# Designed miniproteins, single chains, continued (4), part 99

Each design is a single chain, and the fold is of that chain. pLDDT is the mean over its residues in the fold that is shown.

## One batch from the design tools (miniprotein)

Design m15653
Fold by ESMFold2-Fast:
Structure m15653 (fold): chain A 89 residues (1-89)
Amino acid sequence: SLVELVREAARRLGLSEMSIKILETVARIAESELSDEKKEELLREIQDLAEKAEKAGSPTFFVSGVMIKAAEALGISTSDLTRKVLKAL
C-alpha cells in the first residue's frame, strides 16, 4: 500500500505526527484517483525517494519529493495538491 509505505518511511525519518498525516492524506488521494499502473510507478518512485532521504538524513527531501512526485502523477500542481490535502484533513 502506498499509504503504508509513506507512513513507515516518514516514521523512520522522524517526521512529526502532523507531517505523517499530511503525507498519508497525499497517498490516499493518489490511491483513490490514479490507475493501477500509475500507482505502481508512484510506489517505486517513493521507495527510491525514501532510500535516498534515509541515506542523506533529510526528512525535508522526502516530504518535498513525495509532494512533487504525487502532484506529477495526478497531473496537477503541488499547490493544487496542497489544497486537496487541506480539504481532506
Scores: mean pLDDT 88

Design m15654
Fold by ESMFold2-Fast:
Structure m15654 (fold): chain A 73 residues (1-73)
Amino acid sequence: MERLEEIKKVLKEIEENPNLSEEELKELLKRLGVDEAAADELIKEGVTAEDVKRMAKVIENTLRDRAAGRPTA
């Protein structure tokens, strides 16, 4: 799953670099699929690395839940 792989990379980058700047957080939000304008608004609202990590986890869980909801035949 292409999107799941990208989400995992975002989580990895947050784990490796906990001292991310607001600019770097904006780029990670864009990689999570957030539009540039929406990402800019989130940064303006005071989004943190922890918030981005939580968002990435929610997206990851949603994608995994969708897959797990299908019976394996």
Scores: mean pLDDT 75

Design m15655
Fold by ESMFold2-Fast:
Structure m15655 (fold): chain A 60 residues (1-60)
Amino acid sequence: MVTLSATFENIEKAIGAALSLIGDFPEAKVSIEGTKVIAEVPDDPELVKEAKDFLEEASK
């Protein structure tokens, strides 16, 4: 698994991003630490790229 993380503006945005990530990437293991969303994604370059892009976009 590949661990990805992104820090969000506030807890509300972090929760929203985590829920969206769970919906779009059901194979990912998602956790929240304060305003930081942590996602463990299968070691598939396509899924890693998509999840990484999602977190970067959502963290704006």
Scores: mean pLDDT 81

Design m15656
Fold by ESMFold2-Fast:
Structure m15656 (fold): chain A 71 residues (1-71)
Amino acid sequence: GERLLRLAEEAVRAAEEGDKEKALELLRRADEELRREAEALRRGEVSEEEARELLARAVELARKAAEAMGL
């Protein structure tokens, strides 16, 4: 979970700095980590509550990055 949030936070930072290429690359890596988290939830390795909280935080960070990029 922490790696996903770190990548998303780094994407927001890159977007705010005007580095759209870096921000998009970081968002793609965050998407890959999100897929791994979905697989962990399917295997019962993460609770539904933890998964929902993680998703909500990741979505909010992705929204901030997109807004900073003018999307």
Scores: mean pLDDT 83

Design m15657
Fold by ESMFold2-Fast:
Structure m15657 (fold): chain A 119 residues (1-119)
Amino acid sequence: MVSLTESGGGTVAEGGSQTLTSKVSGVDFSKSSVAWLREPPGGGGRGVAGISADGKKTSYADEVKGRFTISRDIANSTAYLNMSNLKKEDTATYYTFVGGVNGNKPVFAAGEGTQLTVV
């Protein structure tokens, strides 16, 4: 069974920095794409960052470009979102989606997220 466990949220000051972590199991992480999404308190979840299965291609939403960086550690099956110059608008629950394989079977899964509050 696939599992994603996000951590690293909490309360952070505006202008501060924070790193979010997602630990992934039950898929071949070396062949998995990962995306970070966020759901603000008012609703309207959206993608903020993505990384391809080979780790060579990244994508970012316009409002986070230059402030957020996605990375992954294949050996430890962990994805990271490094956030800098945080704004009150970054207050949201952050969660990951993974798209990969377990053997010959496609796997698509989402985590439950970690809450970030910018004050």
Scores: mean pLDDT 85

Design m15658
Fold by ESMFold2-Fast:
Structure m15658 (fold): chain A 89 residues (1-89)
Amino acid sequence: MKKEKEEVEKLVEEIVEKRYKEDKEIDEKTLKLNKEEKEKREKERKEWYEELKERYYLMVERSKVTKEQLEKLLNAKSDDERREIEAEL
């Protein structure tokens, strides 16, 4: 069971890191912040994404299959296999 938790944590971190990067890029392009405001915003963003990470852990615990299903979908060798994976989503 510990190995499954480690896999879920890695998956969630990848998803959260991607969203964090996208959010940071949007803020840098749209917000005209001074140095102190940027540091405060960055701290608040890190705290918010840490909370989001914990929520995703709970969501993935309910549907551990979600990333494995996406990985299986990407690696599907036939149309029949893809349809079978999609039926479980």
Scores: mean pLDDT 65

Design m15659
Fold by ESMFold2-Fast:
Structure m15659 (fold): chain A 92 residues (1-92)
Amino acid sequence: GEELARDARSAAQATRAEGGSAEAEAEGDTLTLTLRGAGPAGRIAASGVGATAMLAGGESESETKDDVTTLVLRGLGADNARAAAEGARAGA
């Protein structure tokens, strides 16, 4: 749970450092992380968030359209989803 929150924060921080922005929302056991204007570091960090979620038994979907990367993580448990969203917001 703690690793997911750290990874989400890192993805938001990397995206912001590249001149982009990050938003995160938690609903039940689902995290939606939206990165706008992410460069290579933000995109690599986002793939790390997805990998951490899958290693914890969750599911990960990612889509990039125009300058927006959306990562949807499911099956996290409500506490983990909330902590990860808070981590991402702290990094944004």
Scores: mean pLDDT 84

Design m15660
Fold by ESMFold2-Fast:
Structure m15660 (fold): chain A 71 residues (1-71)
Amino acid sequence: SLIKKAEELIKKAEEAFKQGKLDEAEELYQKALDLAMQALKTITDKKDLLRAIALALRSIGGLLDIELEKK
């Protein structure tokens, strides 16, 4: 599942961010966003649609946090 893979990537990105591995966290958040966006193209169920949107927003938030940290 694209949704499940995106969730796993977000968890790895959060761990990398906490360890100060900003470049690794950025790559993982970008991959999670890409998977969430791919899921949005194939979803027909409202619950899965909202979940994919939430994952995309969480990935964008993580990328923004990294940019603010890097300045």
Scores: mean pLDDT 84

Design m15661
Fold by ESMFold2-Fast:
Structure m15661 (fold): chain A 55 residues (1-55)
Amino acid sequence: EELVREVREFARRLPEMTPEEAYQRAIDLAKRWAEANGLSEEERQRILDYLRERA
């Protein structure tokens, strides 16, 4: 629940952040979200790879 609130706040403030700040924070949130939801290491890595390729 705390993570969900952080994600919502991040999304709301996205337009006010620099692209670099937004990217790094998105990666951190994605990692924590994946861990909290019990995603496998492979699934977590796949999400991170996707985000890196988009940067």
Scores: mean pLDDT 69

Design m15662
Fold by ESMFold2-Fast:
Structure m15662 (fold): chain A 57 residues (1-57)
Amino acid sequence: MAAEYARELARRAGLPEAWAEALGRNAAVMEAEGITREDLERMVRVAAVAAGSAREP
């Protein structure tokens, strides 16, 4: 489901656990707003770059 998918994307992108939790909580809101999986993937990548995360953890 979207919440679990969002958390897994955050972890794979090397984001901190706090960010994975936040994305999980917001996944239902994002789904209600019509955010697609591709949009979510892009958001996670942008957030990872902004957080200074490496391309591969």
Scores: mean pLDDT 70

Design m15663
Fold by ESMFold2-Fast:
Structure m15663 (fold): chain A 59 residues (1-59)
Amino acid sequence: SALEEADRYEKEAEKAIKEGNYKTAVKFYSRAIRLYREVDPERAAKLQEKLFELTKKLK
C-alpha cells in the first residue's frame, strides 16, 4: 500500500541521517511526503517541516 511504501521511505531517510547522508535523506523524505499527502496529510506536514530543517544543514 501507499502507506507502507511511505513508511519505508521515511525509515530509509532516518537511516541516511544517522549515516550523515543528508542529500539521500532529503530524497527519501521527499518521496515519503508525496505518498503521505494522499493517505496521511498530517504526517506529510510534519515530514515537510523535518525536510525544511534538514535542507538548512546542506546550506
Scores: mean pLDDT 84

Design m15664
Fold by ESMFold2-Fast:
Order: sequence, then C-alpha cells, then structure tokens
Structure m15664 (fold): chain A 56 residues (1-56)
Amino acid sequence: SAAEREALRQRILAGFERALAEGNVAAAKMGIKEARELGLISEEEAQELERRIAEV
C-alpha cells in the first residue's frame, strides 16, 4: 500500500540520517542503494543524498 511504502521510505531515510551522523559512510550508501532498488526515492533525491555523503 502507499502507507506501507511511505513508512518504509521514512525508516530507510531515518537510517541514512543516523548513519551519516555517525560517519558510517558504508551504511549511508547502503540506505541509498536500498531506497533506489525499491523505488522509494527519485534519481535526483539519490544524487543529493550521495552528495551529502561526500561532504562527511
């Protein structure tokens, strides 16, 4: 359902933010990969998140 997809998206993005705050680049990259493969984020969003990792 749309609600289940949004909940999953929020959990993955929260995991990304936590990984980024911890300096865990591998976990942050894994979050982006998972969200992309599941179609939960756009390519533009994925590129922005990858740019944020490069700034850590």
Scores: mean pLDDT 87

Design m15665
Fold by ESMFold2-Fast:
Parts: C-alpha cells; structure tokens; sequence
Structure m15665 (fold): chain A 74 residues (1-74)
C-alpha cells in the first residue's frame, strides 16, 4: 500500500472520529506523499493529540496511526 493510500485511509478514519485537524494533516500527506516535512508534521500533531486525549481508545488509535504513517513513509 502506498503512503498516499495509507494517508487517505487514515484521513477517512480520523474524520469519522471527529478529529478534523488530524484528518486535514493526513489529507495533506496523501496529496503530497513526497514531502517529508508534511509526514513529520502529521506524526507530531498525532502524538500531541494523543498526549492531550482523555480517551484511552482514541489515544491508542492516534499512536498506532502515527506508527502506520511513519512505516508507510519508510
């Protein structure tokens, strides 16, 4: 699965979760998969949201999403 496909799927899941800022970051990666700055920015944003999350399931999803994105980016 390409980085763009992974980022698109993560954006859709983030939207369904109501995480609109996170979804926007993933959409930017999907549109510009060759830009490592956008990948890094998205991962940092997800970890910041995980830190501030009061929901353990949401926190775990954000951490796993960041890992999935970084693995897809190589």
Amino acid sequence: MSLAEVARQLAEEAEKRGLHIVADAFRKVAENPDDPVLVTAAAMLLLAHAYDSENEEERQWLIDAARTLLRAAD
Scores: mean pLDDT 84

Design m15666
Fold by ESMFold2-Fast:
Structure m15666 (fold): chain A 96 residues (1-96)
Amino acid sequence: HMDEEIQKLITELRELLDRYRKLLAEAHAKGLPPQVIADIEAVIDYIERTIEELERYLKDGSLLGGLTKEQVIEHAKRVIESARAFIEWVEEQLKA
């Protein structure tokens, strides 16, 4: 069931990545501050790296830095939670 959980997390992260890429384009179009644009780009990079870590585990069962499978899953869940909170904040800035 853990591999199924990892696959679900990868799917959710890829959906967030698509949302963030659209948000980045909209932020540029609306002229949001450079710092906000930089923060969006940083979150995109962080999501991409998290996906790479999870995909590596599914391919060969190895984890970077000696992390347990449970720690990697917990980390991915925290990335998703933080990314969702930030996207909601940026969407509110776009309305102002």
Scores: mean pLDDT 81

Design m15667
Fold by ESMFold2-Fast:
Structure m15667 (fold): chain A 58 residues (1-58)
Amino acid sequence: GKKEAEGAAEVAGQAAKDGVEAGGDPEEVLEKVRKLGEETYGKETAEAAVEGARKALE
């Protein structure tokens, strides 16, 4: 539901910031977020997580 998507987006945003700050490439970090999200939550929630991560990196 919406709460699950919001939670996934928040966690993904923090993980993306941490990954980029550690010297990771933003595109590679976003790809990892998508893969982990799809395996854990499914495609719809994974897309919300990827959007949250992109917003965090902007």
Scores: mean pLDDT 75

Design m15668
Fold by ESMFold2-Fast:
Structure m15668 (fold): chain A 63 residues (1-63)
Amino acid sequence: MAEEVAEEILRAAETLTPEQLKIHMRSLAREAGLTPEQADEIVRAFDEHGPEAAAEKLREALR
């Protein structure tokens, strides 16, 4: 599950604008049952280090 959601972020990064990707990441985090704080950490990782860092934060949050 964690791996599948992380791969979805990386796939979405290839087709979506940065703004659309941030909305999509927040939606995926909510659907996966993560807290708003965890979703904010994922979006922050994207803003600072790109989609691979966001995917890694998502994997950590789902463990």
Scores: mean pLDDT 79

Design m15669
Fold by ESMFold2-Fast:
Structure m15669 (fold): chain A 96 residues (1-96)
Amino acid sequence: MGNEEERELLRELFELSARAVAIAADLVVAKRIKAPVPELLAELDKKLAEAQEALNKAEEALKAGNLEEARKHIEEAEKKVKEAEEKLKKMREAIK
């Protein structure tokens, strides 16, 4: 009992943050090796920035105790992380 919803939202925030960090690490490597897909790299940068903004808003909502707002921002972050993961997959396919 108590704070089950808050703990679930924190778990989701942690998981999405970890996924975003993993994508960012792969992006750093792709830029370092000068992957021949500059448009996909730019799109991936944009989607990661959007995901980070949503994650930051979710964290601020959780700190304020606004669980409903936190859930909305976590859902937006999940969407942006999935979009970034899709762009990363396309980048890996283009580098074959």
Scores: mean pLDDT 83

Design m15670
Fold by ESMFold2-Fast:
Structure m15670 (fold): chain A 57 residues (1-57)
Amino acid sequence: MLGSELEEKVREALKAAKNEKDKEILENALKAFEDPSTHPEAKPLLLIGALLEIELS
């Protein structure tokens, strides 16, 4: 539940991304999110951070 909407937004942003740098940022965030060693509380912040980074770039 926590982060599932953010995950969907990141995946949609990745499909819509035309900039190579934005694709790399979003792919890296999804890889970290899918990593079972990443703390559950950190996962939503990683996704939010990626979305903010592409908006600022």
Scores: mean pLDDT 75

Design m15671
Fold by ESMFold2-Fast:
Formats: structure tokens, C-alpha cells, sequence
Structure m15671 (fold): chain A 73 residues (1-73)
């Protein structure tokens, strides 16, 4: 892979992580879990990948969160 291809992959991964975290936060808020939605939004603003890992842990548990963290590295 070229450096340009690596940059594009990283940009796409961060954009996808941010979009997924925003969608998850909206779903949590719609379910009345506003405090969790706020935490996910704050985390996504600092680190979209870590926000996705937190969502994965809430939905599928710590094993899924660990696998996602490795995939995003």
C-alpha cells in the first residue's frame, strides 16, 4: 500500500467510526438512555474509534469490543 492509500483508509475508518457513533448515540437517546447518549457523543468528539468500542461493549459485550478495538488499530 502507498502512503496515500493508507491515509485514505485511515480517513474512511475515522469517518465511518464517527458516523456509527453518532447513529448509536441517537438510538440510545430515542430509547430514553440520554446519559449514555451524551457520554458516547462526548467520547466520539475526542476519539470516534473509542466511542465505537464503547458502543460495541454495550451492545455485544466486552469480547466484541476487544475485537473491534484490534480491527481499528
Amino acid sequence: LSPEEIEEIQRNAERMAADAAAMAAAALEAQGRRDLAAEIRELAARDPREALVAVAELVDGPEAAAELREALE
Scores: mean pLDDT 75

Design m15672
Fold by ESMFold2-Fast:
Formats: sequence, structure tokens, C-alpha cells
Structure m15672 (fold): chain A 60 residues (1-60)
Amino acid sequence: SEAEEYLKKGKQAFEAGNYDEAIKYYTKAISIARKEGNEELYKEALDNLVKALTAKDQAA
């Protein structure tokens, strides 16, 4: 799905230390997963978004 594609892009950005890009992609994944009714992907994307936000704050 489109949501799964954005989740993968977010994970790649996170692993590269590009937290702003990760936040952007995870946010898109959340929006699309909600539209698709995919609860599992929504929860995964939300969890990863929280981790990316925390990592960005700690990197400052």
C-alpha cells in the first residue's frame, strides 16, 4: 500500500539520522493508514513517529 511505502521511506531516513525526513514520511504514512483503515500500520507509524521526534530532540 501507499502507507507501507511511506513507512519504509521513514525508516530509511531514521536509520540515516535524517529525523526531519523521517517525521515527514511517518506523518504521511499515518494519514494514509487511517484513510485505509489499517490499524496495524497506523500504530506502527505512530510509534515510529514518536521515536523520531524523541531522537530529534535528543540530537539538539
Scores: mean pLDDT 85

Design m15673
Fold by ESMFold2-Fast:
Parts: sequence; C-alpha cells; structure tokens
Structure m15673 (fold): chain A 95 residues (1-95)
Amino acid sequence: MRTLFLLSAAGAAVSLAKLPEELRKKFMDILNEVRKLYLEGKVTKEQIKKYREEMEKLFDEALELTKDDPLQQRLIEGARSLFEEALKEIEKEVE
C-alpha cells in the first residue's frame, strides 16, 4: 500500500470517530505535517520517532474518551494501525 493512502485512511478513520474537535484537529495537524514532510523527502528517523510518540499520546487520550463505545474504539485502533503502517513504509524509504 502507498504511504499516502495509509495516511489518508488514518485521517478518515479519525474523522469518523466521535472525538472532540480540538483532539481531531491535533490528529489531522500531525497527519498533514507527516504527509508534507514525506512529499518533500525530508522525513528522518528522528522525526518518525517523534511523530509516533506524539500520535500514541493522542490515541491513548482518544481511547480513554471512547472507552464505553466499542465501535469508536475500533475506529481509533484502526487509525492507529494505519498510521503505524505508514510510518513503517516511510522508515523503509529513509536512508
């Protein structure tokens, strides 16, 4: 799968989840920054580690907010999986 499709799919899953607007904005800001840096060929292993850590914190917050809704939790876990797959694909392309 192409990295850009994985990032877009992660964004779509986050957008379908019933999350506070502020939290959705934080997810989308990181996804858009990763996409921009990837397209510019400027992603480093250090940046991948930083974005992974930042997104994991946001995913943990989203899972806590949706703990009483199994469907919402599946959407968030799906977005997390898609984002991690995208980062792994980028890592393989980074020298």
Scores: mean pLDDT 82

Design m15674
Fold by ESMFold2-Fast:
Structure m15674 (fold): chain A 99 residues (1-99)
Amino acid sequence: MTPEQERELLERLIEGYRAIAEKEGLSPNQRENVDLLVDLLRRAAEASGAERRQYLAGALAVEDSLAQGLSPEEARRRAREAMERMAEAIRRREEAARR
């Protein structure tokens, strides 16, 4: 996908999660996790390359936390850990590319 196509996909995902949140009777914890997911997807849409990948890793961790019914505090913790792991993976790939 081109960077423009990726951005359009992310914008559609944001619209989809917001529509779900408006339609469904979410618990306060579920609503807070959806808001966190939307924020991370929005940051990914505004970013590119390595930074976009980091935000997407965080968003996936929040989505998994929503599916598991985890608290917003646990979802935020898992998002940070996923983003840190992605940053480290990118750094290692960049170091390998520079040889």
Scores: mean pLDDT 81

Design m15675
Fold by ESMFold2-Fast:
Structure m15675 (fold): chain A 78 residues (1-78)
Amino acid sequence: AAARLDVVMDTILAFAKEHLSPEAVAQVEALYRAAQGASVDEQKRAVVRMMRIAQENLSDEQLDALLARVEAASAAAA
């Protein structure tokens, strides 16, 4: 569970660096950093907050691409 959440967070951060403004990336990076070594519940909250930033800053097509990348990365980590 924790390892899979790390993969999800890594994937969201990588996508954010490719598609978001530097300001939005900084917000995602702050959440990512705070989640490192945190509890599973805190990591889940970080993922929710990171996805909210993505939803506010991405087109529907980019958001669909992010979800597909998260699913693919999660499958590869299993």
Scores: mean pLDDT 82

Design m15676
Fold by ESMFold2-Fast:
Structure m15676 (fold): chain A 56 residues (1-56)
Amino acid sequence: SVEELRKKAEEARRLSEEYRKLGEEYKKEGNASLYSGYYISSVGYEVEAELLERKI
């Protein structure tokens, strides 16, 4: 349903923001490996949210 797609998109957006914040903290600590991992996950969730939003 449209409501299910909206909830999934909102959850993906929330996870994208959370992972991006985690990545930025690790970047500040100089941990390039963890920064890269969290950044990639953040981008993945952002793309997922946009694809779900296009179905609405």
Scores: mean pLDDT 86

Design m15677
Fold by ESMFold2-Fast:
Structure m15677 (fold): chain A 62 residues (1-62)
Amino acid sequence: ASKEQILLEFRRLVLQSAIFLYRRIAERLRETNPELAAKYEELARRSERELQTLTRQIQQLR
Protein backbone atom coordinates (compact mmCIF):
# COMPACT_ATOMS: atom_id res chain seq x y z
CA ALA A 1 0.00 0.00 0.00
CA SER A 2 1.23 3.49 -0.85
CA LYS A 3 1.51 6.28 1.71
CA GLU A 4 -1.36 8.05 -0.07
CA GLN A 5 -3.56 4.94 0.20
CA ILE A 6 -2.89 4.61 3.95
CA LEU A 7 -3.71 8.30 4.57
CA LEU A 8 -6.90 8.10 2.49
CA GLU A 9 -8.04 4.95 4.33
CA PHE A 10 -7.39 6.65 7.68
CA ARG A 11 -9.37 9.71 6.57
CA ARG A 12 -12.20 7.39 5.46
CA LEU A 13 -12.41 5.90 8.99
CA VAL A 14 -12.46 9.40 10.52
CA LEU A 15 -15.25 10.52 8.16
CA GLN A 16 -17.31 7.37 8.86
CA SER A 17 -17.04 8.05 12.61
CA ALA A 18 -17.98 11.73 12.15
CA ILE A 19 -21.04 10.82 10.05
CA PHE A 20 -22.19 8.35 12.71
CA LEU A 21 -21.82 10.90 15.52
CA TYR A 22 -23.49 13.75 13.58
CA ARG A 23 -26.51 11.59 12.72
CA ARG A 24 -26.84 10.38 16.30
CA ILE A 25 -26.66 13.95 17.65
CA ALA A 26 -29.23 15.11 15.08
CA GLU A 27 -31.64 12.31 16.01
CA ARG A 28 -31.30 13.07 19.72
CA LEU A 29 -31.99 16.79 19.15
CA ARG A 30 -34.90 16.31 16.71
CA GLU A 31 -37.67 16.88 19.30
CA THR A 32 -35.97 19.49 21.53
CA ASN A 33 -34.08 21.57 18.96
CA PRO A 34 -35.06 20.77 15.33
CA GLU A 35 -32.99 23.68 13.93
CA LEU A 36 -29.78 22.39 15.52
CA ALA A 37 -30.72 18.84 14.47
CA ALA A 38 -30.98 20.04 10.85
CA LYS A 39 -27.51 21.62 11.16
CA TYR A 40 -25.96 18.31 12.24
CA GLU A 41 -27.82 16.51 9.44
CA GLU A 42 -26.20 18.94 6.98
CA LEU A 43 -22.77 18.24 8.49
CA ALA A 44 -23.42 14.49 8.11
CA ARG A 45 -24.47 14.94 4.46
CA ARG A 46 -21.34 17.00 3.69
CA SER A 47 -19.16 14.35 5.33
CA GLU A 48 -20.96 11.66 3.29
CA ARG A 49 -20.13 13.55 0.06
CA GLU A 50 -16.47 13.76 1.15
CA LEU A 51 -16.54 10.03 1.93
CA GLN A 52 -17.90 9.23 -1.56
CA THR A 53 -15.11 11.28 -3.19
CA LEU A 54 -12.50 9.66 -0.94
CA THR A 55 -13.78 6.14 -1.72
CA ARG A 56 -13.50 6.89 -5.44
CA GLN A 57 -9.92 8.12 -4.92
CA ILE A 58 -8.98 4.95 -2.99
CA GLN A 59 -10.45 2.78 -5.77
CA GLN A 60 -8.25 4.63 -8.32
CA LEU A 61 -5.05 3.72 -6.42
CA ARG A 62 -3.64 0.47 -7.88
Scores: mean pLDDT 83

Design m15678
Fold by ESMFold2-Fast:
Structure m15678 (fold): chain A 67 residues (1-67)
Amino acid sequence: GEADEKKREEIAKGVLAAAARTLAGLDLRDIEVEELTATRTVARGIGAGRPVRVTLDYATGTLTVEP
């Protein structure tokens, strides 16, 4: 339902923010989720005052940060 979708998005934003801080030393703000699957989360946000696109790949445990 809609409540479950909101919870999933909130969890994804939290996981992505924690991963960015831990794996890249990046404080992500204003996170907007573009893709949320069982194997990957893709989002836009602001990191170090600049727009960034981040991909967290759960299959490889890799965080990719792009402008």
Scores: mean pLDDT 80

Design m15679
Fold by ESMFold2-Fast:
Structure m15679 (fold): chain A 61 residues (1-61)
Amino acid sequence: MRQLLANRAARAARDGDVEAVRRYVEEAESLGYGRAIARAALQVARQSGQEEVAEELERLI
């Protein structure tokens, strides 16, 4: 589950899909992985130039 959520969050972050990123981070949080998934997605958003997604993830961490 953790790797699947990490992959989905990373793809959403790369695509600039703020709502999908938020959804996957919320799912990961319910399983105890929220911060780890958010941190990984934040790095992908920064590398992809998705500033809006990066700002949203910084608020969740």
Scores: mean pLDDT 80

Design m15680
Fold by ESMFold2-Fast:
Structure m15680 (fold): chain A 92 residues (1-92)
Amino acid sequence: MVMAYAYVSAAEDALNQGRYDEAIELAKKALEIEPSGHVAGRAYLVLGEAYYKKGDKEKAREYFQKAIDMLEKSKIANPEDLERAKKLLEEL
């Protein structure tokens, strides 16, 4: 079984390289395996950033809000991911 963490890490790498469509596909695969929790929060953050970079502000807003909801509920989530999601949501 491919771990959700492997997909979200690959999605983050694709996002950082400007490969937004690949980042979206990989983040969605992570969510199919892990639909909630801190990995899901990271996957939603990737989806929000990728759609924002593609100019889809409404999808970006939706996914940033989902990222915030997942990251706030997880005690093991990286606080920097939550802060990033909040800042990017304010830019919309």
Scores: mean pLDDT 83

Design m15681
Fold by ESMFold2-Fast:
Structure m15681 (fold): chain A 60 residues (1-60)
Amino acid sequence: MPELYRATAPVPATSPDELALRPGDLVELLEEVDENWWLVRNLATGEVGRVPKSALEPVA
């Protein structure tokens, strides 16, 4: 199964490489960039970008 996460908090995009998220948005983990940032795809919009992993929780 794809590794799915849900946004638990609003995430603003402050750079072109970042993805804005709303609470409840479902994302697919594509790559762990570093210990704090993940590259994800928003499943509703298809947009790809970096988000702080602390704003995400795993979906069973």
Scores: mean pLDDT 81

Design m15682
Fold by ESMFold2-Fast:
Structure m15682 (fold): chain A 69 residues (1-69)
Amino acid sequence: NEEKLEKIRELLKEAVEKARAGDIEEAQKLFNEAVRLALTLEPEYSKQASDLLTEGGEELLKAVAEARA
């Protein structure tokens, strides 16, 4: 589960980087993979995963908006 949390952080970081580079399709794919991985966590880790997805999602939306401006 701790390895999965680390992987979720990596996927979210990569998604934001891809969005900033203008690769929105890859960014969405990476974000969806992070969500899928979060669903496989044990209940005691679900709050941490939810917080990571919320923060990462907000950063991703900002990166997409900036790339399209």
Scores: mean pLDDT 82

Design m15683
Fold by ESMFold2-Fast:
Structure m15683 (fold): chain A 55 residues (1-55)
Amino acid sequence: SAERDALLAEMRALVDERDRAIETLTDPEELDRVLAEIAERLAQLLARLKEVEAA
């Protein structure tokens, strides 16, 4: 489905953003905040993906 494919693409983009943050951010406090935001967004997308797959 188009919605499922879009959700998977957004999740992949967030994983790539996480990997870039780990490689580029030198401030541990900034890194922790960015990683927490990405993790929260990934959890929201995963919850939405489960809803789409259950329908």
Scores: mean pLDDT 85

Design m15684
Fold by ESMFold2-Fast:
Structure m15684 (fold): chain A 75 residues (1-75)
Amino acid sequence: EEVLEHLRRALEAIEKGDYEAAFNHVSEALQAALEKKLPDEVIAHLREALQAIMKGDFEAALEHVRRALELVEKL
């Protein structure tokens, strides 16, 4: 539930152009996912989303957050 909430907020933040909020929410989702030992594929997409935000590649960040959200919803 916590990971899903952070991912949904990250998605909304990216879509609104609030990249500082997006970075914070993706970071929180990554920490929660690591603590809960979620699948490596989820962790990989969260790490790639974080790197994409840091590089200013917000289209890639959006796709990685969406993919992580879809994977977590199936758990």
Scores: mean pLDDT 86

Design m15685
Fold by ESMFold2-Fast:
Structure m15685 (fold): chain A 73 residues (1-73)
Amino acid sequence: LIKKAEELEDQGQEALAAGDNEKAAELYEKAAKLYLEADPNSPRAYFLLAKAYELKGDKEKAAEYRAKAQANL
């Protein structure tokens, strides 16, 4: 789980560097899902979800997940 999540997160960073915000958001959401399967309160997963929703333009959900990430630090 964790290793696959890390691979997806790395692919998301590559997509973001290439300017593909849609693909980056999709990959970050997939990575976050796997992190949450390993730890339901994973701050890393919530930060990735916040970033994914920000890239999609959903600032309300991005703020919500950022708050969840900070609460679980």
Scores: mean pLDDT 81

Design m15686
Fold by ESMFold2-Fast:
Structure m15686 (fold): chain A 123 residues (1-123)
Amino acid sequence: SPVQRVRDAVDAFLASPEFDTFRKELNLTLSRDEIRAAIDIILDDPEVLRRVARTALEVLEEHPEASVVLRAKLVAHRYLLEHEPDPRLSLEALQEAIMVMVAALLTNLSREETVALLRELAE
């Protein structure tokens, strides 16, 4: 399923040295387990997942040459400006979960595969 493909990319990213670099660059405060739990809450909510996927598509189209770090930050920032807080997640957990999901997809999939997956999730 498209949700399982996101989980696989996230699990690969969290286990990678690239996550440690990403965590330092964005000064992430949550543990791997806390981020993974927050991502699962998003993945289990089709409405929230659709909103995140739509926001990610917009940012990727507007900023094709931006770094993974900058694109991840822009997606989380735009999502938080346009959508209400989630009562199941702190603002920090929601922000870090979105940034890690975006970075995981862009790091583990090609740009074409990422866009195709996001379009499938945005429907």
Scores: mean pLDDT 88

Design m15687
Fold by ESMFold2-Fast:
Structure m15687 (fold): chain A 110 residues (1-110)
Amino acid sequence: LRATPVVSGKTLTVAAGASVSTSFTVTGDATSDSLLQVTAKNTGESAARVTVTLTQDGKTQTVTLVVAPGETRTAVHSIAAGATATVTVTVENIGDKTAVIEIDATLIAL
């Protein structure tokens, strides 16, 4: 398996009651399907709702994760051979303190 980093150590700091989004584009392997693993690690003091939306060929897939302080959770999406996908990660702070979410995304060609 070939693993390629797409996003490394992107940190989103989200104040109480706020929501912040980041987006990136990923292109799958030219000849084989790929998996995109998006990992969210909460290093802050509030739990966050992390929504990962992947749009590929006009179709949208959404995974929602609740990440408590100190937790790491992963969303996995499929990317078709030769496809380009747009990924949006939205972090909503569902607690009363600051949430800090570190985002890593890795493409795994099959």
Scores: mean pLDDT 86

Design m15688
Fold by ESMFold2-Fast:
Structure m15688 (fold): chain A 65 residues (1-65)
Amino acid sequence: SRRDVAILTGAAIDMMALGARVEVRVEDGRTVVRVYAEDDAVLEQARRLGEWLERTTGARVELYR
């Protein structure tokens, strides 16, 4: 939905502002957000935001170092 797109876009911007690299894909009709960060503090913040995003939109969030 338009709301889910806005939420996903905002979350991606927030993750990038923290210093992460973000890729958004659609796989088998599901939105997949891949987050790459080297800093543990950034990964922890991205994990929390990702859990909220999964709960709120149904997207899958994957974290990588």
Scores: mean pLDDT 83

Design m15689
Fold by ESMFold2-Fast:
Structure m15689 (fold): chain A 66 residues (1-66)
Amino acid sequence: DAVEKLEAVIYLIKAKKYDQAIAGIEYLAKEGLISEETAKEIIKYIEAGDYEKAIKLLEEEKKKLE
C-alpha cells in the first residue's frame, strides 16, 4: 500500500533516521508511487534540515492517493 509506505517514510523523518527516509523516498519514486521531481524536492528539504516541509510534501502525496 502506497499510503503505508509514505507513512513509514514520515515516521523515519520524525525518528531522525534521515538516511533510511531518503532510501524510502528513492524507492517510492522507483515504484512510481511519487514522481522523481517530488522525490528530489523532498530529499533536498531533508538535506537542508527543513524536515517540516519534507513531511508536508509527503502528507500531500498521501492525500493525492485518496
Scores: mean pLDDT 85

